# Designs tried in a protein design run: designed miniproteins, single chains, continued (5). Part 1

No score or structure here was measured in a lab: all are predicted.

Each design is a single chain, and the fold is of that chain. pLDDT is the mean over its residues in the fold that is shown.

## One batch from the design tools (miniprotein)

Design m16001
Fold by ESMFold2-Fast:
Structure m16001 (fold): chain A 85 residues (1-85)
Amino acid sequence: MKEKFDIEVEVGIADIVIGVAVVAHNPSKPFARVEDLPPELQALADEAVAYSEKAIQYVKEGNLEKAREYAQKALDLAKELFDRA
């Protein structure tokens, strides 16, 4: 139970970091979206989201080791997006 919660928290943090990166890159746009990023950063954001979705899918399947791996990959990519945005 706690491991599932920790993975879901990591995915949530990744999603928040992606959102903050998009807003930070577009501070004059109150409804900034991933599409407002340059194409290379859009691809990075899409990959981070895909890893978050895989992490949640592995949680549903009971594969907590794979879920943790993909949650960490999502968070790492989200942080890279934030640094580049």
Scores: mean pLDDT 69

Design m16002
Fold by ESMFold2-Fast:
Structure m16002 (fold): chain A 73 residues (1-73)
Amino acid sequence: SSLLEEIEKLAEEIKKLAPQLEEEVERFLRAVREGDLEAAQRAGVRMVLADSSPEIRELVGRMGRLARELAEQ
């Protein structure tokens, strides 16, 4: 899925900007692949709490929107 590829690309950008978030990014990706939007949302919240920078907030927000769109298909 092109949506999943875009989510994975955003995940790599987050890991480059904030390597400390790698574990939460991987939890988010697992949750998305399993269709567990609640787990994905929890991982996203933990990421923005750990790094409240505008860049991380924007990237996490974009990933969350794409994950929701993917789940609706």
Scores: mean pLDDT 86

Design m16003
Fold by ESMFold2-Fast:
Structure m16003 (fold): chain A 88 residues (1-88)
Amino acid sequence: SHMAALEARRAQIDAEVARLNGLPLEEIIKEVSKSTLAAQLAVAERLLDEGYTPEEIREIAKKAGYEKQGDSLAFLLELIRRGRELDA
């Protein structure tokens, strides 16, 4: 039963990540904070891998009218970026 619950949770996270990854960046910024933390981190990691910076995410979000959501997403990008720097 516990394994089935973990599998269902993983499938839910994977589905949310796939959905968000299909959206334009402005819509990702608007909606990502409504998803699980695991999905938010996966999206933030993808954006870093695509070359976005926390500062760029904040500017795009502010211009689109989603400054609060942009700050939250940018914080996750910064957290991942700092973790990668510590591993180097």
Scores: mean pLDDT 84

Design m16004
Fold by ESMFold2-Fast:
Formats: C-alpha cells, sequence, structure tokens
Structure m16004 (fold): chain A 60 residues (1-60)
C-alpha cells in the first residue's frame, strides 16, 4: 500500500522520496494525503513509545 511504502521510507530516513510521494498523493487526493501525513506522524510518535517499551523489556 502507499502508506506501507511511506513508512518504509521513514524507517530508511529517505525524506526526499517521502516528500515526493506526499506531493503526488496531495495532487491525486488531498484528503488521502492528509490522512497519510497523520499516519506517518503517528508512526514517528509510536517509535518514541516503542523505545521506552524496549528499555522496560530489558529490565524485565
Amino acid sequence: SLLDEMLKLVDAKDYEALREILEEARQKNFEQAQELTDKVTAYLLEREQKKRAEELAKLG
């Protein structure tokens, strides 16, 4: 899916390609582009939470 592709780019830190995909999505479907941006933002926030969970897992 488009979202899956974008999340892979975020993980790879390829923000140039991510920006291109977002711009293309925005031109094709403005509402979908907003949803994709929100999902990517949530994914980045979840990575912060996951870092805490990983630290807790190491402690027990």
Scores: mean pLDDT 73

Design m16005
Fold by ESMFold2-Fast:
Structure m16005 (fold): chain A 120 residues (1-120)
Amino acid sequence: SDEEIKALLEKMREYTKRAIKEGTAEAMKEFAKEGLEILRQIEDLADFLRLFGHFVSEMIEVIENTKASKEEKIEIAREFAKELGEIMLSKGVPEETVENIVEEVLRLLESVADEAEARR
């Protein structure tokens, strides 16, 4: 429901705030795990895509505020992208579409990690 989706978005934002406050690679890993678990619970594909968009935006903010090596951030982003792809496949998204989305998400997150490193 719309009310349930709003509650999940609030929960996701709480996870984002915790990850940013801690600012570690481990906190980024836990954030990714928690967000993916929220996405696994969504049965409606349109609701899934909406939460997915918000989650990627929140992940960008976490990457920008995490005090870890670029290499660690990229490794976490790759594992996140892989798990995200598996969730999309489980929800009936076509394999080719999943591969394209996963590649674009990973490319975006790697770019953010590069920019965060350059700002140091």
Scores: mean pLDDT 85

Design m16006
Fold by ESMFold2-Fast:
Structure m16006 (fold): chain A 56 residues (1-56)
Amino acid sequence: SMEAERRKRALEIAIKNLKFLLENIDKVVTDPEKRERLKAQLEKEINILKEQLESL
């Protein structure tokens, strides 16, 4: 359905954006402790979104 396709595109865009942030986190976050915490959070969020995309 058009609804399902729209949701899939939204998830793909979200995953792409989070991956881009993860790749550039070292340039954005100067505090090493905060950087590692944010990396772990981003990786967790990417995996959750990937699972949601696969379940659609």
Scores: mean pLDDT 86

Design m16007
Fold by ESMFold2-Fast:
Structure m16007 (fold): chain A 92 residues (1-92)
Amino acid sequence: SILREIALVLRLIGLELDGAEVSVEVEGDTVTITIRNLNEEQKEEALAIAEMLRELGADVEVKVEGDTVTITASNLPEDLKKLLETLAKELK
């Protein structure tokens, strides 16, 4: 659902607006989302975003290192990948 894909992107934007540092990198069939400067509540939100990606059919790997969460996703829906590519450009 495009609405669920938009909701995921809006939650990433919400983390950026709430003081986290969000970066998105698209490389072939893989998207890497790195979220830095997270408090405990924001880490839970980042993990919820990773779960949303899994529910949308992506293969997801998550690493939590201090205040940083790295989400590596592959096999994303094409529309979601395009939205994340757009977000990557806007966050730079």
Scores: mean pLDDT 85

Design m16008
Fold by ESMFold2-Fast:
Parts: C-alpha cells; sequence; structure tokens
Structure m16008 (fold): chain A 76 residues (1-76)
C-alpha cells in the first residue's frame, strides 16, 4: 500500500537544518521512497525541516528509522 507521510525535524542552526535535510533526503531515496516536498523554515530561534514522502508503508517505515539515526547522529 502507498502512503504519504510528513516528517518534521527541528534544528538549532541553519547549518544543522540543511545537513538534516540533505541526509534525510538521501536516506529516503536510498530506501526507494519518493520525496514529494522538502523545506526549511525559521521559527523563532529554531529551524524546522519538513519533508513529505510517498512510498510503500514498509519502505517509508524503514526509511523513517534511518532518518531517526541521522537526526540522532547530528544532535537534532
Amino acid sequence: EEVTVTVTLTADSEEKAQKLLDEAIRAFREAGVEVVDASIEKEGDKYVVTITVRGSQDAVARALLRVGEVAEKLGA
């Protein structure tokens, strides 16, 4: 089954937000998940990374685990 999921990550700097976005997009693409939309917005003193992805439920779930690893590694 195909699902569409929006993931929101928060970073304390623009540089970290950009790294999170780049690494997350790579993780999704490597898992065979389509990146539908991706953005970074400054909200107060934080940067919000929003990524909308589409793929099979299994592929999206596995990619989300990888994105969690990336966020943890980058201290987000």
Scores: mean pLDDT 82

Design m16009
Fold by ESMFold2-Fast:
Parts: sequence; structure tokens; C-alpha cells
Structure m16009 (fold): chain A 89 residues (1-89)
Amino acid sequence: MPLEEHYKRFKEALEEKVQRIKELIDSGKLDEAEEMVKTLRELAENFRKKAEEYKSKGNEDLAKFYEQMAEDVEKAAREVEKYIQEKKS
């Protein structure tokens, strides 16, 4: 599968997961939402490790691909963490 197509599918799946987390937050299920955020943080760390591995091997396309996915997941995790904190206020 081309990297661009794989990235598009990844982004769609990430958006669905973010929406599910927001629904949990809106329903007062903050503990479940926080657990899903931890899963996002773990996913981002795994993508960061893959990006570093490919960068060290000189595979710039795969390094950039995993780095971009890591950034997207980290951004999503930060946004939903902020939303959880706003609901706790």
C-alpha cells in the first residue's frame, strides 16, 4: 500500500478514536477516557521509536512517515487530555 494511502487511513482511524474518547468524556466516563489517552501516548511512543530506527538506517520516507504519525497521535492525546481537565474544573 502506498504510504500516502496508509497515512490517510491512519488519520481516519485516529479521528474516530478521538471522537470516541470525547463521547466518553461527555458521558462522564473520565476514567475510561484517561485509559484510552494512555493508549494513545503508548502508540505515539512506538511510532517515535520506529521513526528513529528508520532515520538511523537512512530511510527518510519511512522515518518521516512514522514521525508524522507520532506527532498526530501526540497532538490528539494533548487535545483530549485538555478536554478532560476542562470537564474536571
Scores: mean pLDDT 84

Design m16010
Fold by ESMFold2-Fast:
Structure m16010 (fold): chain A 107 residues (1-107)
Amino acid sequence: AREEEELREIAERLLEAAGEPLTPENLEEVVEALRRIMREAGLSLEELREIVDEVIAAAEELAPAAERLRANPEDEAVRAEAAAVQAALRARHADLAARLRAIAEAL
């Protein structure tokens, strides 16, 4: 029960971060995919949550900067903020890529 509840919460956060609709069908599909990844990669629920939290955090850091840049494309401060967030995301992506590669190789 607790694992199912936590996987559902993780699935909801992933769908929201991806801009996908929170339908029962989408939630069930993502929960099933997460369960498969856990089984095949030998990940604990805690390890899966950590990976997902890092992915969502990277996406959330980009969203406000991208929105501000669209509203004020010629503002140097806004452009500098967007560039800094992109640089941080690239650095974080190197670590995430290693984790995701381990998961993909287990599939």
Scores: mean pLDDT 68

Design m16011
Fold by ESMFold2-Fast:
Structure m16011 (fold): chain A 67 residues (1-67)
Amino acid sequence: DEARRAALAAAEAARAEAEARIAAARARLEEDGKTLDPASVAAARAKIAAAEARLEAAVAAATAAAA
């Protein structure tokens, strides 16, 4: 029980940290995207999308484990 609760708490903390980093990356890209070339913007967008997909998968796994 303690191990399961600790794992869920750790997953929640990791989710919050990942969300904050993704939000910061999006804000940076939106500002810098005005001056960056299209290829650089596309590469940055792809990295943000990959991070978001990883976070969604981690949240789904944690939710399934809690159910």
Scores: mean pLDDT 78

Design m16012
Fold by ESMFold2-Fast:
Structure m16012 (fold): chain A 47 residues (1-47)
Amino acid sequence: GSISYYRDLANTARIQRLVAPPELQAEADRAIDYFNELIKKEEEKKK
């Protein structure tokens, strides 16, 4: 399902953030937030 896919993408962004310079850390944070919003929307559809 889409939720598992978005969680994998968020986890990948978190791992990349650990080795990224500060400029790319901000970009990774935005990516994590984006995928978390997609997870939330998919979870709301299952109610």
Scores: mean pLDDT 79

Design m16013
Fold by ESMFold2-Fast:
Structure m16013 (fold): chain A 79 residues (1-79)
Amino acid sequence: LPPLSPEEVARLVADARALIEEAKQLYKEGTKENKRKASVLLTAAAILATGALYFAPDSPEVRAVLEEIKKLIEELDKE
């Protein structure tokens, strides 16, 4: 894989956070369709955050984003 700059890693984290916030809003609305959409967005956020973690494994920001995604996915899976 080509190396990512710190700015590119920060962009991946920002994009993942944006997807998490959209997923939270959809989940809050509580429809079955919105929960499915939230799951898709959280999967996309996990892919971006995992990519960021590969290039910045010691980043507390990346690890925090992944932990938030994990908690939200576990929340959706319980319903």
Scores: mean pLDDT 79

Design m16014
Fold by ESMFold2-Fast:
Parts: structure tokens; C-alpha cells; sequence
Structure m16014 (fold): chain A 75 residues (1-75)
């Protein structure tokens, strides 16, 4: 299911729906983190940060970049 949310995030990003992309990438990251897949969680959270940055939501982007860093530190 993490992979399905990640795929939906990519599809939304390709369509320019950056807010929806950030939401799906964030959900994918949460699922990967719960399963202990810290590398995939970091990748998904980093992509959520990039998507929110393109959506103009810098505050949420920074929160996701912080989550990505934390996930990578556990990997």
C-alpha cells in the first residue's frame, strides 16, 4: 500500500497537482516508516517536501524535509 500511495503521488506530480502529490507522498512515507523501511520513507518524505515547495507551502515542505532527514538517520 505504501507503493500505491507513492505511485499516486507521482501521477499527481506529473499532472502539476503538487498539493495532492505532497499528500500522497506523505502518506507513502508514513506507511514505509511504520513498516521500518526507513530508506523508502525518507525518499517519500523528501518527494512530499519537494511537492509542497512547488505548491507554495514552504512550511509544510520544511516539515517533510525534516521527516526525511530523520528517516534517513534511522536507515
Amino acid sequence: EGEEYYKKGKEAYEKGDYKTAGEYFGKAGDIYLEKGDYKKAGEAYANAGVAYLWAGDEKTALEYFAKAREAYEKA
Scores: mean pLDDT 88

Design m16015
Fold by ESMFold2-Fast:
Structure m16015 (fold): chain A 61 residues (1-61)
Amino acid sequence: GLEEAVRILMEEGGLSRELAERVARLIAEGRGDQAGALMVTRGGLSAEKAERVVRKAAEAI
C-alpha cells in the first residue's frame, strides 16, 4: 500500500516523510520518471539509486 511505499522511500531512499509521501503519490499516479527526478533533485540520490528505489516502492503500491 501507499504507506509501505513511503516507508521504503524513507528507509532505502533516505527521504524525509514529507518528500517520501510526495514521491509515493507520483508513483501511484504512474509518474515514476517524475518521482525519480524529484528524488535526485531534492533527495540527493544518484539516478541509479533513485530508479532502483522507485521500482521497489512501486511494487508496494
Scores: mean pLDDT 86

Design m16017
Fold by ESMFold2-Fast:
Structure m16017 (fold): chain A 75 residues (1-75)
Amino acid sequence: KVEELIAKGIKAYENGDYESAIKYFEEAAKKALEEKDYFSASLAYDELAKVYEKMGDEEKAKEYKKKAEELEKKA
C-alpha cells in the first residue's frame, strides 16, 4: 500500500538512511500515480524534496517540490 511505503520512507529518513528513504518515496509516488492518487503522489514528491534538501541536492529538491505542487493542483 502507498501509505505503508510513505511510512517506511519517513522511518528511514528519521534514521538518517536517505538512500532507503528515496527508494520508498519513489515507489510510493510511482504506485500512487498508477492509481491516479494525485494527493498521495504529491505527498511522496514533497517527502523526496525534503530528503534531497537534507542531502544538499538543491536542484533535485526544487524539481520534486515543483512536481508535488503540480499534482496538488490536480487533486
Scores: mean pLDDT 85

Design m16018
Fold by ESMFold2-Fast:
Structure m16018 (fold): chain A 98 residues (1-98)
Amino acid sequence: SEAAEHARRAIELARKGLEALKNKDYDTAIKYFEEAAKHAERGADLATDPEVRRLLRSAAEEFKHAANLAKQGKYDEAIKHAERAISLLEEALRRLES
């Protein structure tokens, strides 16, 4: 489904954001988390299952929080929120592909 494609793209972008943080490329990491949030939101808009929509919207909010924490120099907290968002997306994908 198109919602599943957006969820997979959000996971890919988030993983690139986490790698950028590890490399201290903070501006690149922020952009990846912001793009991941947009893909998660688009996936939510396309999803028909209310539980999948909730998971994808929650993931988008976690990515927005991660980007904002990274802008504040709170990189360890940004990592935790990005990882939570990935877990939410993986649960949404399991439901979409079941």
Scores: mean pLDDT 91

Design m16019
Fold by ESMFold2-Fast:
Structure m16019 (fold): chain A 56 residues (1-56)
Amino acid sequence: SSSYDQLGVDYIERYARDMTDSGVMSLDDAIDEAWRRMPPSLRKGGDEVRRRLTAE
C-alpha cells in the first residue's frame, strides 16, 4: 500500500464517522459520498477502503 492509500482511508473514516454520528446519512451512503469527494489521485485506494468500512 502507498502512503496515498492511507490518506484516502483517513479521509473516508473521518467523513463517515462525522456523517453517521450526526445521523444525516447511513454508513454506506457516507462512505460513498466521501469516496466521490476524494481527489482522483486518492481514489485508487478508495474502493478498497469503502469495502473495508462497509464490512462487518
Scores: mean pLDDT 68

Design m16020
Fold by ESMFold2-Fast:
Structure m16020 (fold): chain A 66 residues (1-66)
Amino acid sequence: MRFLVTHHGDEASLEAFLAELEADPRYRVERLDERTFLVEHHGSVESAIGFALRLIGDPRFEVRLL
């Protein structure tokens, strides 16, 4: 699954988020601009849905399924 993710939080929370994705081989991340990322998930549908729900619950993130 592919997600367009925009981050509205502080730099420390952005750095932690990117480090988490880089540590997980299920994710490919392409930085489109300073705060916008294309995230590709290669795991199960259930884990992809879990990722989207986690971000939707966090006001620092906007997520769009592509």
Scores: mean pLDDT 82

Design m16021
Fold by ESMFold2-Fast:
Structure m16021 (fold): chain A 70 residues (1-70)
Amino acid sequence: MEVDGTVVFRSAAERAALGITDEQYDLARAQLGKKAMEEGVADTEEALRAFAETHKIVIHEDGTVSVVPK
């Protein structure tokens, strides 16, 4: 499953509606944050949101998640 990176800023109800488990959401947030830090993104909400808008999250069948550029 592929979802927009901005999903990490959505409410719990919105995530559940997309079929994303809390565990998958926690992994997605962690991976997006790690990727942003590795790419030198400023640790501000504005910069992290802009980074999320240029990326997508891939949820694999084994429950792992990856953050990839659009």
Scores: mean pLDDT 77

Design m16022
Fold by ESMFold2-Fast:
Structure m16022 (fold): chain A 58 residues (1-58)
Amino acid sequence: MKSIYEIAEELTKLRVEGKLSEEEIEKVQKIIDEATETGDIEKAEKEIEEIKKELEKK
């Protein structure tokens, strides 16, 4: 299973590649913050997967 830190690192790579819009970056930060506060990594993983699917549509 992926840790929240691994998920955060993967998203940082997408940000550096310029594939994320400002809105997507904000969503990602909120997801990570919520997962850190609640410990609900599975919820964070699902929401991040959804963002990745949207990126593939571009």
Scores: mean pLDDT 71

Design m16023
Fold by ESMFold2-Fast:
Structure m16023 (fold): chain A 78 residues (1-78)
Amino acid sequence: KREKILKAIEAILKGDIYEAVKILGYSFTKENIDSMSDFGKESLIYSLTGTIIRELLPEDPELAEEVAKKVAEYISKR
């Protein structure tokens, strides 16, 4: 669902990793995420966005490209 994916990406762009994993339906606790190092949080962001892009590529390559661009901009500003 496009709306669900865009909401998850918006949460990532705001730095709210816990909200993003909740929207995507992953079983991470807030404590697990809050205790992660900056490197750990970045790794989780890359993993989640990589999974989203891979899933979107065969069904909606234009949305996959849009997601990739938004995340690349976010990472380059950090």
Scores: mean pLDDT 73

Design m16024
Fold by ESMFold2-Fast:
Structure m16024 (fold): chain A 78 residues (1-78)
Amino acid sequence: MELEEEAKKYEEEAEEYRRKAEEYEEKGRRLLEEAKKTGSRELLEEAIRLYAEAGLYRMSASSYKIAAESLRKKAEEL
């Protein structure tokens, strides 16, 4: 398989995980704002959960991005 095609696949995975991270961060932010207004412990806990999941997605996105950059560099050298 061509290294550029593999890099593109990893770039697409990185972008997908980044989008998921942003979506979860946005949901967490909204719940945190609501928790501050209402004093709800349940909303605060839900916001923390969403931010934790966003963090995992960010790590996945970063890993795929690094892998894609490595493959791109190897393809450029060939």
Scores: mean pLDDT 83

Design m16025
Fold by ESMFold2-Fast:
Structure m16025 (fold): chain A 64 residues (1-64)
Amino acid sequence: GPAEAAARAAARAAGADEAAIEALLTSGKNQDSVGVREAAERIVALGGTEEQADNAGAGAVAAG
């Protein structure tokens, strides 16, 4: 839906690859806080900011 599309776009803007985007959205939907955190850490490692990673994580949880 629109929330999932927005979450995917935010993660891509933060520099996430497709594997990180899918991991983030799946973890958010399953209420897996550890998985969301690990995907956010990967986004930062790929050059995203902590704020961009946090926004992507929040969007993934909201989309679930």
Scores: mean pLDDT 79

Design m16026
Fold by ESMFold2-Fast:
Structure m16026 (fold): chain A 74 residues (1-74)
Amino acid sequence: LPEEAVELARKALEYAERGRVEEAARYLKKAGELAGDPHIVDAAEHALKLAKEGRKEEALRLVRGIAEELIRGG
């Protein structure tokens, strides 16, 4: 896994911990694109949709879970 993808996932987690859902999801999407993983990209887009629907806690949980998994896998 590229170190830059892990770095972006760490930024996604930082923004998620601060409750900044859209920023967290954007960084996660960049991490997924850099990792070449379409499932991470799709999940980040799903988190953005959840945030737009007012489901912020679900979006944050999704971002945290995937970002943590990516950091452990890198």
Scores: mean pLDDT 84

Design m16027
Fold by ESMFold2-Fast:
Structure m16027 (fold): chain A 97 residues (1-97)
Amino acid sequence: GPPLSLEEFVERLKEIYERIKNATTPEERRQAALEAMRVLAELIKNYGSELSPEVREALREAMEALSEFIATNTDEAYQRFLEALEKLIELLEKEVK
C-alpha cells in the first residue's frame, strides 16, 4: 500500500513496542521484533533524510540493538532494544508533534 505518514509510523512503533513488552512467549517476542525491523527499515527509506540528527542517531541505536536481539535472543539484548525503541518513539513524537 502507500507509505505510512510519520505520525502513523509513531503509532505503529508504539503498537509494536507494547506487543514486544507484553509478549508471553519467545516466539511472539521474535515475531514482533521482526515486524519492528521492517517498520524501522520503511521509516528510514521514506523519511531518513528528513529526520533530525538526534532522531537518526536514536534510529541507528534502535536498529543496532534490534539486530543484536534477533541474532542473540538474550534478555540483555531484549532490554537494550526495548530501551532504544522507547527512546526513538519519544524523540520521534517530539519531531511530529
Scores: mean pLDDT 84

Design m16028
Fold by ESMFold2-Fast:
Structure m16028 (fold): chain A 74 residues (1-74)
Amino acid sequence: MEERRKALIEEVVAAYKRGLGEEPDEATLKAIETQVEAVLAYREGAPASPVARKQAAGIAETLGDKERAEELRK
């Protein structure tokens, strides 16, 4: 899990650098980390920060998975 999250973050950061030609600032990097964490929490039930769990609940609602959204808000 930890290695998978790190690999996904590195892949997104590499794509960002390739597209914009610059390194993401700390705020952008934090946003990327939180989004990856939220996706993994939704898809795999991975442990996540409260902010990432809240975003994961939003993803679940958008996809019509109301039960999963309620679980993620706890």
Scores: mean pLDDT 76

Design m16029
Fold by ESMFold2-Fast:
Structure m16029 (fold): chain A 104 residues (1-104)
Amino acid sequence: MKEEALRLIEEIIAELRRMTARLAASDDPADRALAADLALQAAGFETLRAALEAGEVSPEEALEVLIETLSAIRAGLRARGYDDEAARIEKLLEKAKELLERVR
């Protein structure tokens, strides 16, 4: 379970960094502002990954934080009209929920 949660966090970080790189290259100030927001979210997930690896949080606690944070990111993306990005976050959110059900 811990290894699966760590792998999911790494997948989330990779996706956020990919989105950040694309948006940071945009001429639209709104896209660049979103890139900065997503970069901060990726840094937050790096901290969560380190805490989980060190045993400071349980896999269940880490997955609960992932679900809450990804839900907020998805809502923010939808509100700003980034539907494709929101759909990618939704798939990661579904994976987090599936892993949490297996911890029960």
Scores: mean pLDDT 89

Design m16030
Fold by ESMFold2-Fast:
Structure m16030 (fold): chain A 114 residues (1-114)
Amino acid sequence: KIEEARKLYEEGKKKLKEGNYEEAVELFEKAAELFKEAGDLVGAARSLRLAGIAYLELGNGEKAVEYFAEAGRLLKEAGDEVGLTLLRMELSSIRTNFDKEVGEEALKILDELE
């Protein structure tokens, strides 16, 4: 399962680089599910974080915040402080560039991850 998750994650990164954001999201969502099944919380969180980035590229800050929230919870559970730092930067960017409701939810998640 981890090998399949890694293949989906790498294909998702390729789609993200090519600007195929919707396909990238689908690949990252499936990779995250397989990583969770395998007990790889960091792999799952990385996949969800990249799905959130793809949603930002699509202009969907609401979905991006949902994915970053789940990624943050998994990273906090795994004790991955580097991953949490990267995620806090992404949430801070959302807070300043999207509408008030999305920005308020991003701020709430930032507080939760501290």
Scores: mean pLDDT 80

Design m16031
Fold by ESMFold2-Fast:
Structure m16031 (fold): chain A 120 residues (1-120)
Amino acid sequence: SAEDKVNKILDWMRSQGFFPSDEDRLTLENVVLNLASMDEGIPRELLLSHVSNPITVDDIIAAMESGEISSLIELLEKLKEAFEQYIRTMDPDSPTHRGFQAYLADVDRLIASARAQEAA
């Protein structure tokens, strides 16, 4: 389930010594839940018309579990990349597009915070 994917990401972050605030945890949960929903709802052929190498939450989790993603910043940048790919499929005048842009800004804030902690 999408909730299982959220739990895997949060458990990995905690295993790396990152303990998000309740606000940041809720932001991450909402980002992952929305991405997992888009992974199921958007046809791959539509996504391929906008991006050369589409990435799913399952791909990100596999990369975390294999050690290909080795830092919090790399994880957050991959979540941002996945989010940006779906924004490209959206009507720019839609409420969904506005909502995704707001979450993208929240992810950028988390990346900036992680970089300030010198997590490479």
Scores: mean pLDDT 80

Design m16032
Fold by ESMFold2-Fast:
Structure m16032 (fold): chain A 77 residues (1-77)
Amino acid sequence: MEELLREIEELAERAAEAAHAGDYEEAARLLREAAEKLRELARLYEEQGDLELAKQLLEAAERALALAEKLAALAAA
């Protein structure tokens, strides 16, 4: 669980760096990978009975995917 959280944090940092460098396609890909790991983490918390944290993590995953779609659109423009 802690390792998965660390992976999510590293992906988010890399995505921010890519976006800052103007590499919106790479940033979008990294955000999609982070969203997948956020969903996995949410499932683990749901299995432990922490439904509120699981819901927050799923919402974070959806927001990451929405941002990835916007960045991908910017890369295509």
Scores: mean pLDDT 85

Design m16033
Fold by ESMFold2-Fast:
Parts: C-alpha cells; sequence; structure tokens
Structure m16033 (fold): chain A 74 residues (1-74)
C-alpha cells in the first residue's frame, strides 16, 4: 500500500541519517554531505505525494544506494 511504502521510505531516511552521522564521526565529510542531500531528496519525494509505482522505484533505488554507502564506511 501507499502508507506502507511511505513508512518504508521514512525508515530508509532514518538509516541514511545514521550513516551520515557515522561518516561525520569518521571524518568523511563528503560522504556525510552526500547522505544528507539524499535525505533531503527523499523528504521532498514524500512531500510530493508521488504514485505507489514511483514510491516503490524510489524505495528500491534507495536500498541499493544505502548498500553502496555502507561499503564506503567499512
Amino acid sequence: SREELEKELRELIEELKELAERAREQGNYKLADNLEAQVELLETYLAQKLSPASLRRIREETRIAIERYKEKLE
């Protein structure tokens, strides 16, 4: 459902915020800035009331991006 997709996207936003904090703690300010920019973009998408199909695509793309960010913090 749309509500479930929006909830999942909010959970991904929180994960990105945690990764941004970790990047900042490690002195990786470029990664922290990129993660914070991704958070702002996702918050904008949530405000735009996009279709369920668009939200599902954004969720999948964000999950992939998060895995790449995690690799950079290892």
Scores: mean pLDDT 86

Design m16034
Fold by ESMFold2-Fast:
Structure m16034 (fold): chain A 69 residues (1-69)
Amino acid sequence: SAEELLEKAKELAEEALKLAEEGRVDEAMQLLYQAENYAVLGAALGGDEKLLKEVSELIKKAEEVIRKQ
């Protein structure tokens, strides 16, 4: 379902943020790539707008942490 895809995207984005904060940049980037793919698919299938926004904000935070490394 769209909800399952967005929940998976959120889990991946949260783990990516944690890895980025730990300086594990390559692993964080791999999980961000997966999170973005799940988020795009979940959005395309009509998933929850609020959950999609939460996922997008987590991805942005992780990307910002990576850029500051």
Scores: mean pLDDT 87

Design m16035
Fold by ESMFold2-Fast:
Structure m16035 (fold): chain A 115 residues (1-115)
Amino acid sequence: SVVLQESGGGTFAEGSSVTLSSKFSGAEVVRVSWWAEREGEPLRFVASINLETGETRYASEVEGRFTISFDKANSTAYLNMSNLKVSDTATYYRVALTAEGRLSMGAGVKVTVVA
């Protein structure tokens, strides 16, 4: 059986909510971030959490609507997305920064929001 590392993607109505998850294994993680890729556009910052300080940061476009969290026991990063907009349509990537300064990126979770 294939264990899916990423979940929560799909097609959603405008105004709905979804939680994306991305599981990884290995190296100690000090920061987790989520980034959005839209066709023909640069990869855009969405949210981050510093696991050493607990500090969270959000892009202005998602502040108050999205919440980032990390479950260390299950090595799973979450992005809770509320009040979805058509403009949130993107492939979302979890990026983990390790204590050794390495970046690890998940496979991507495609979210389509329809009016």
Scores: mean pLDDT 82

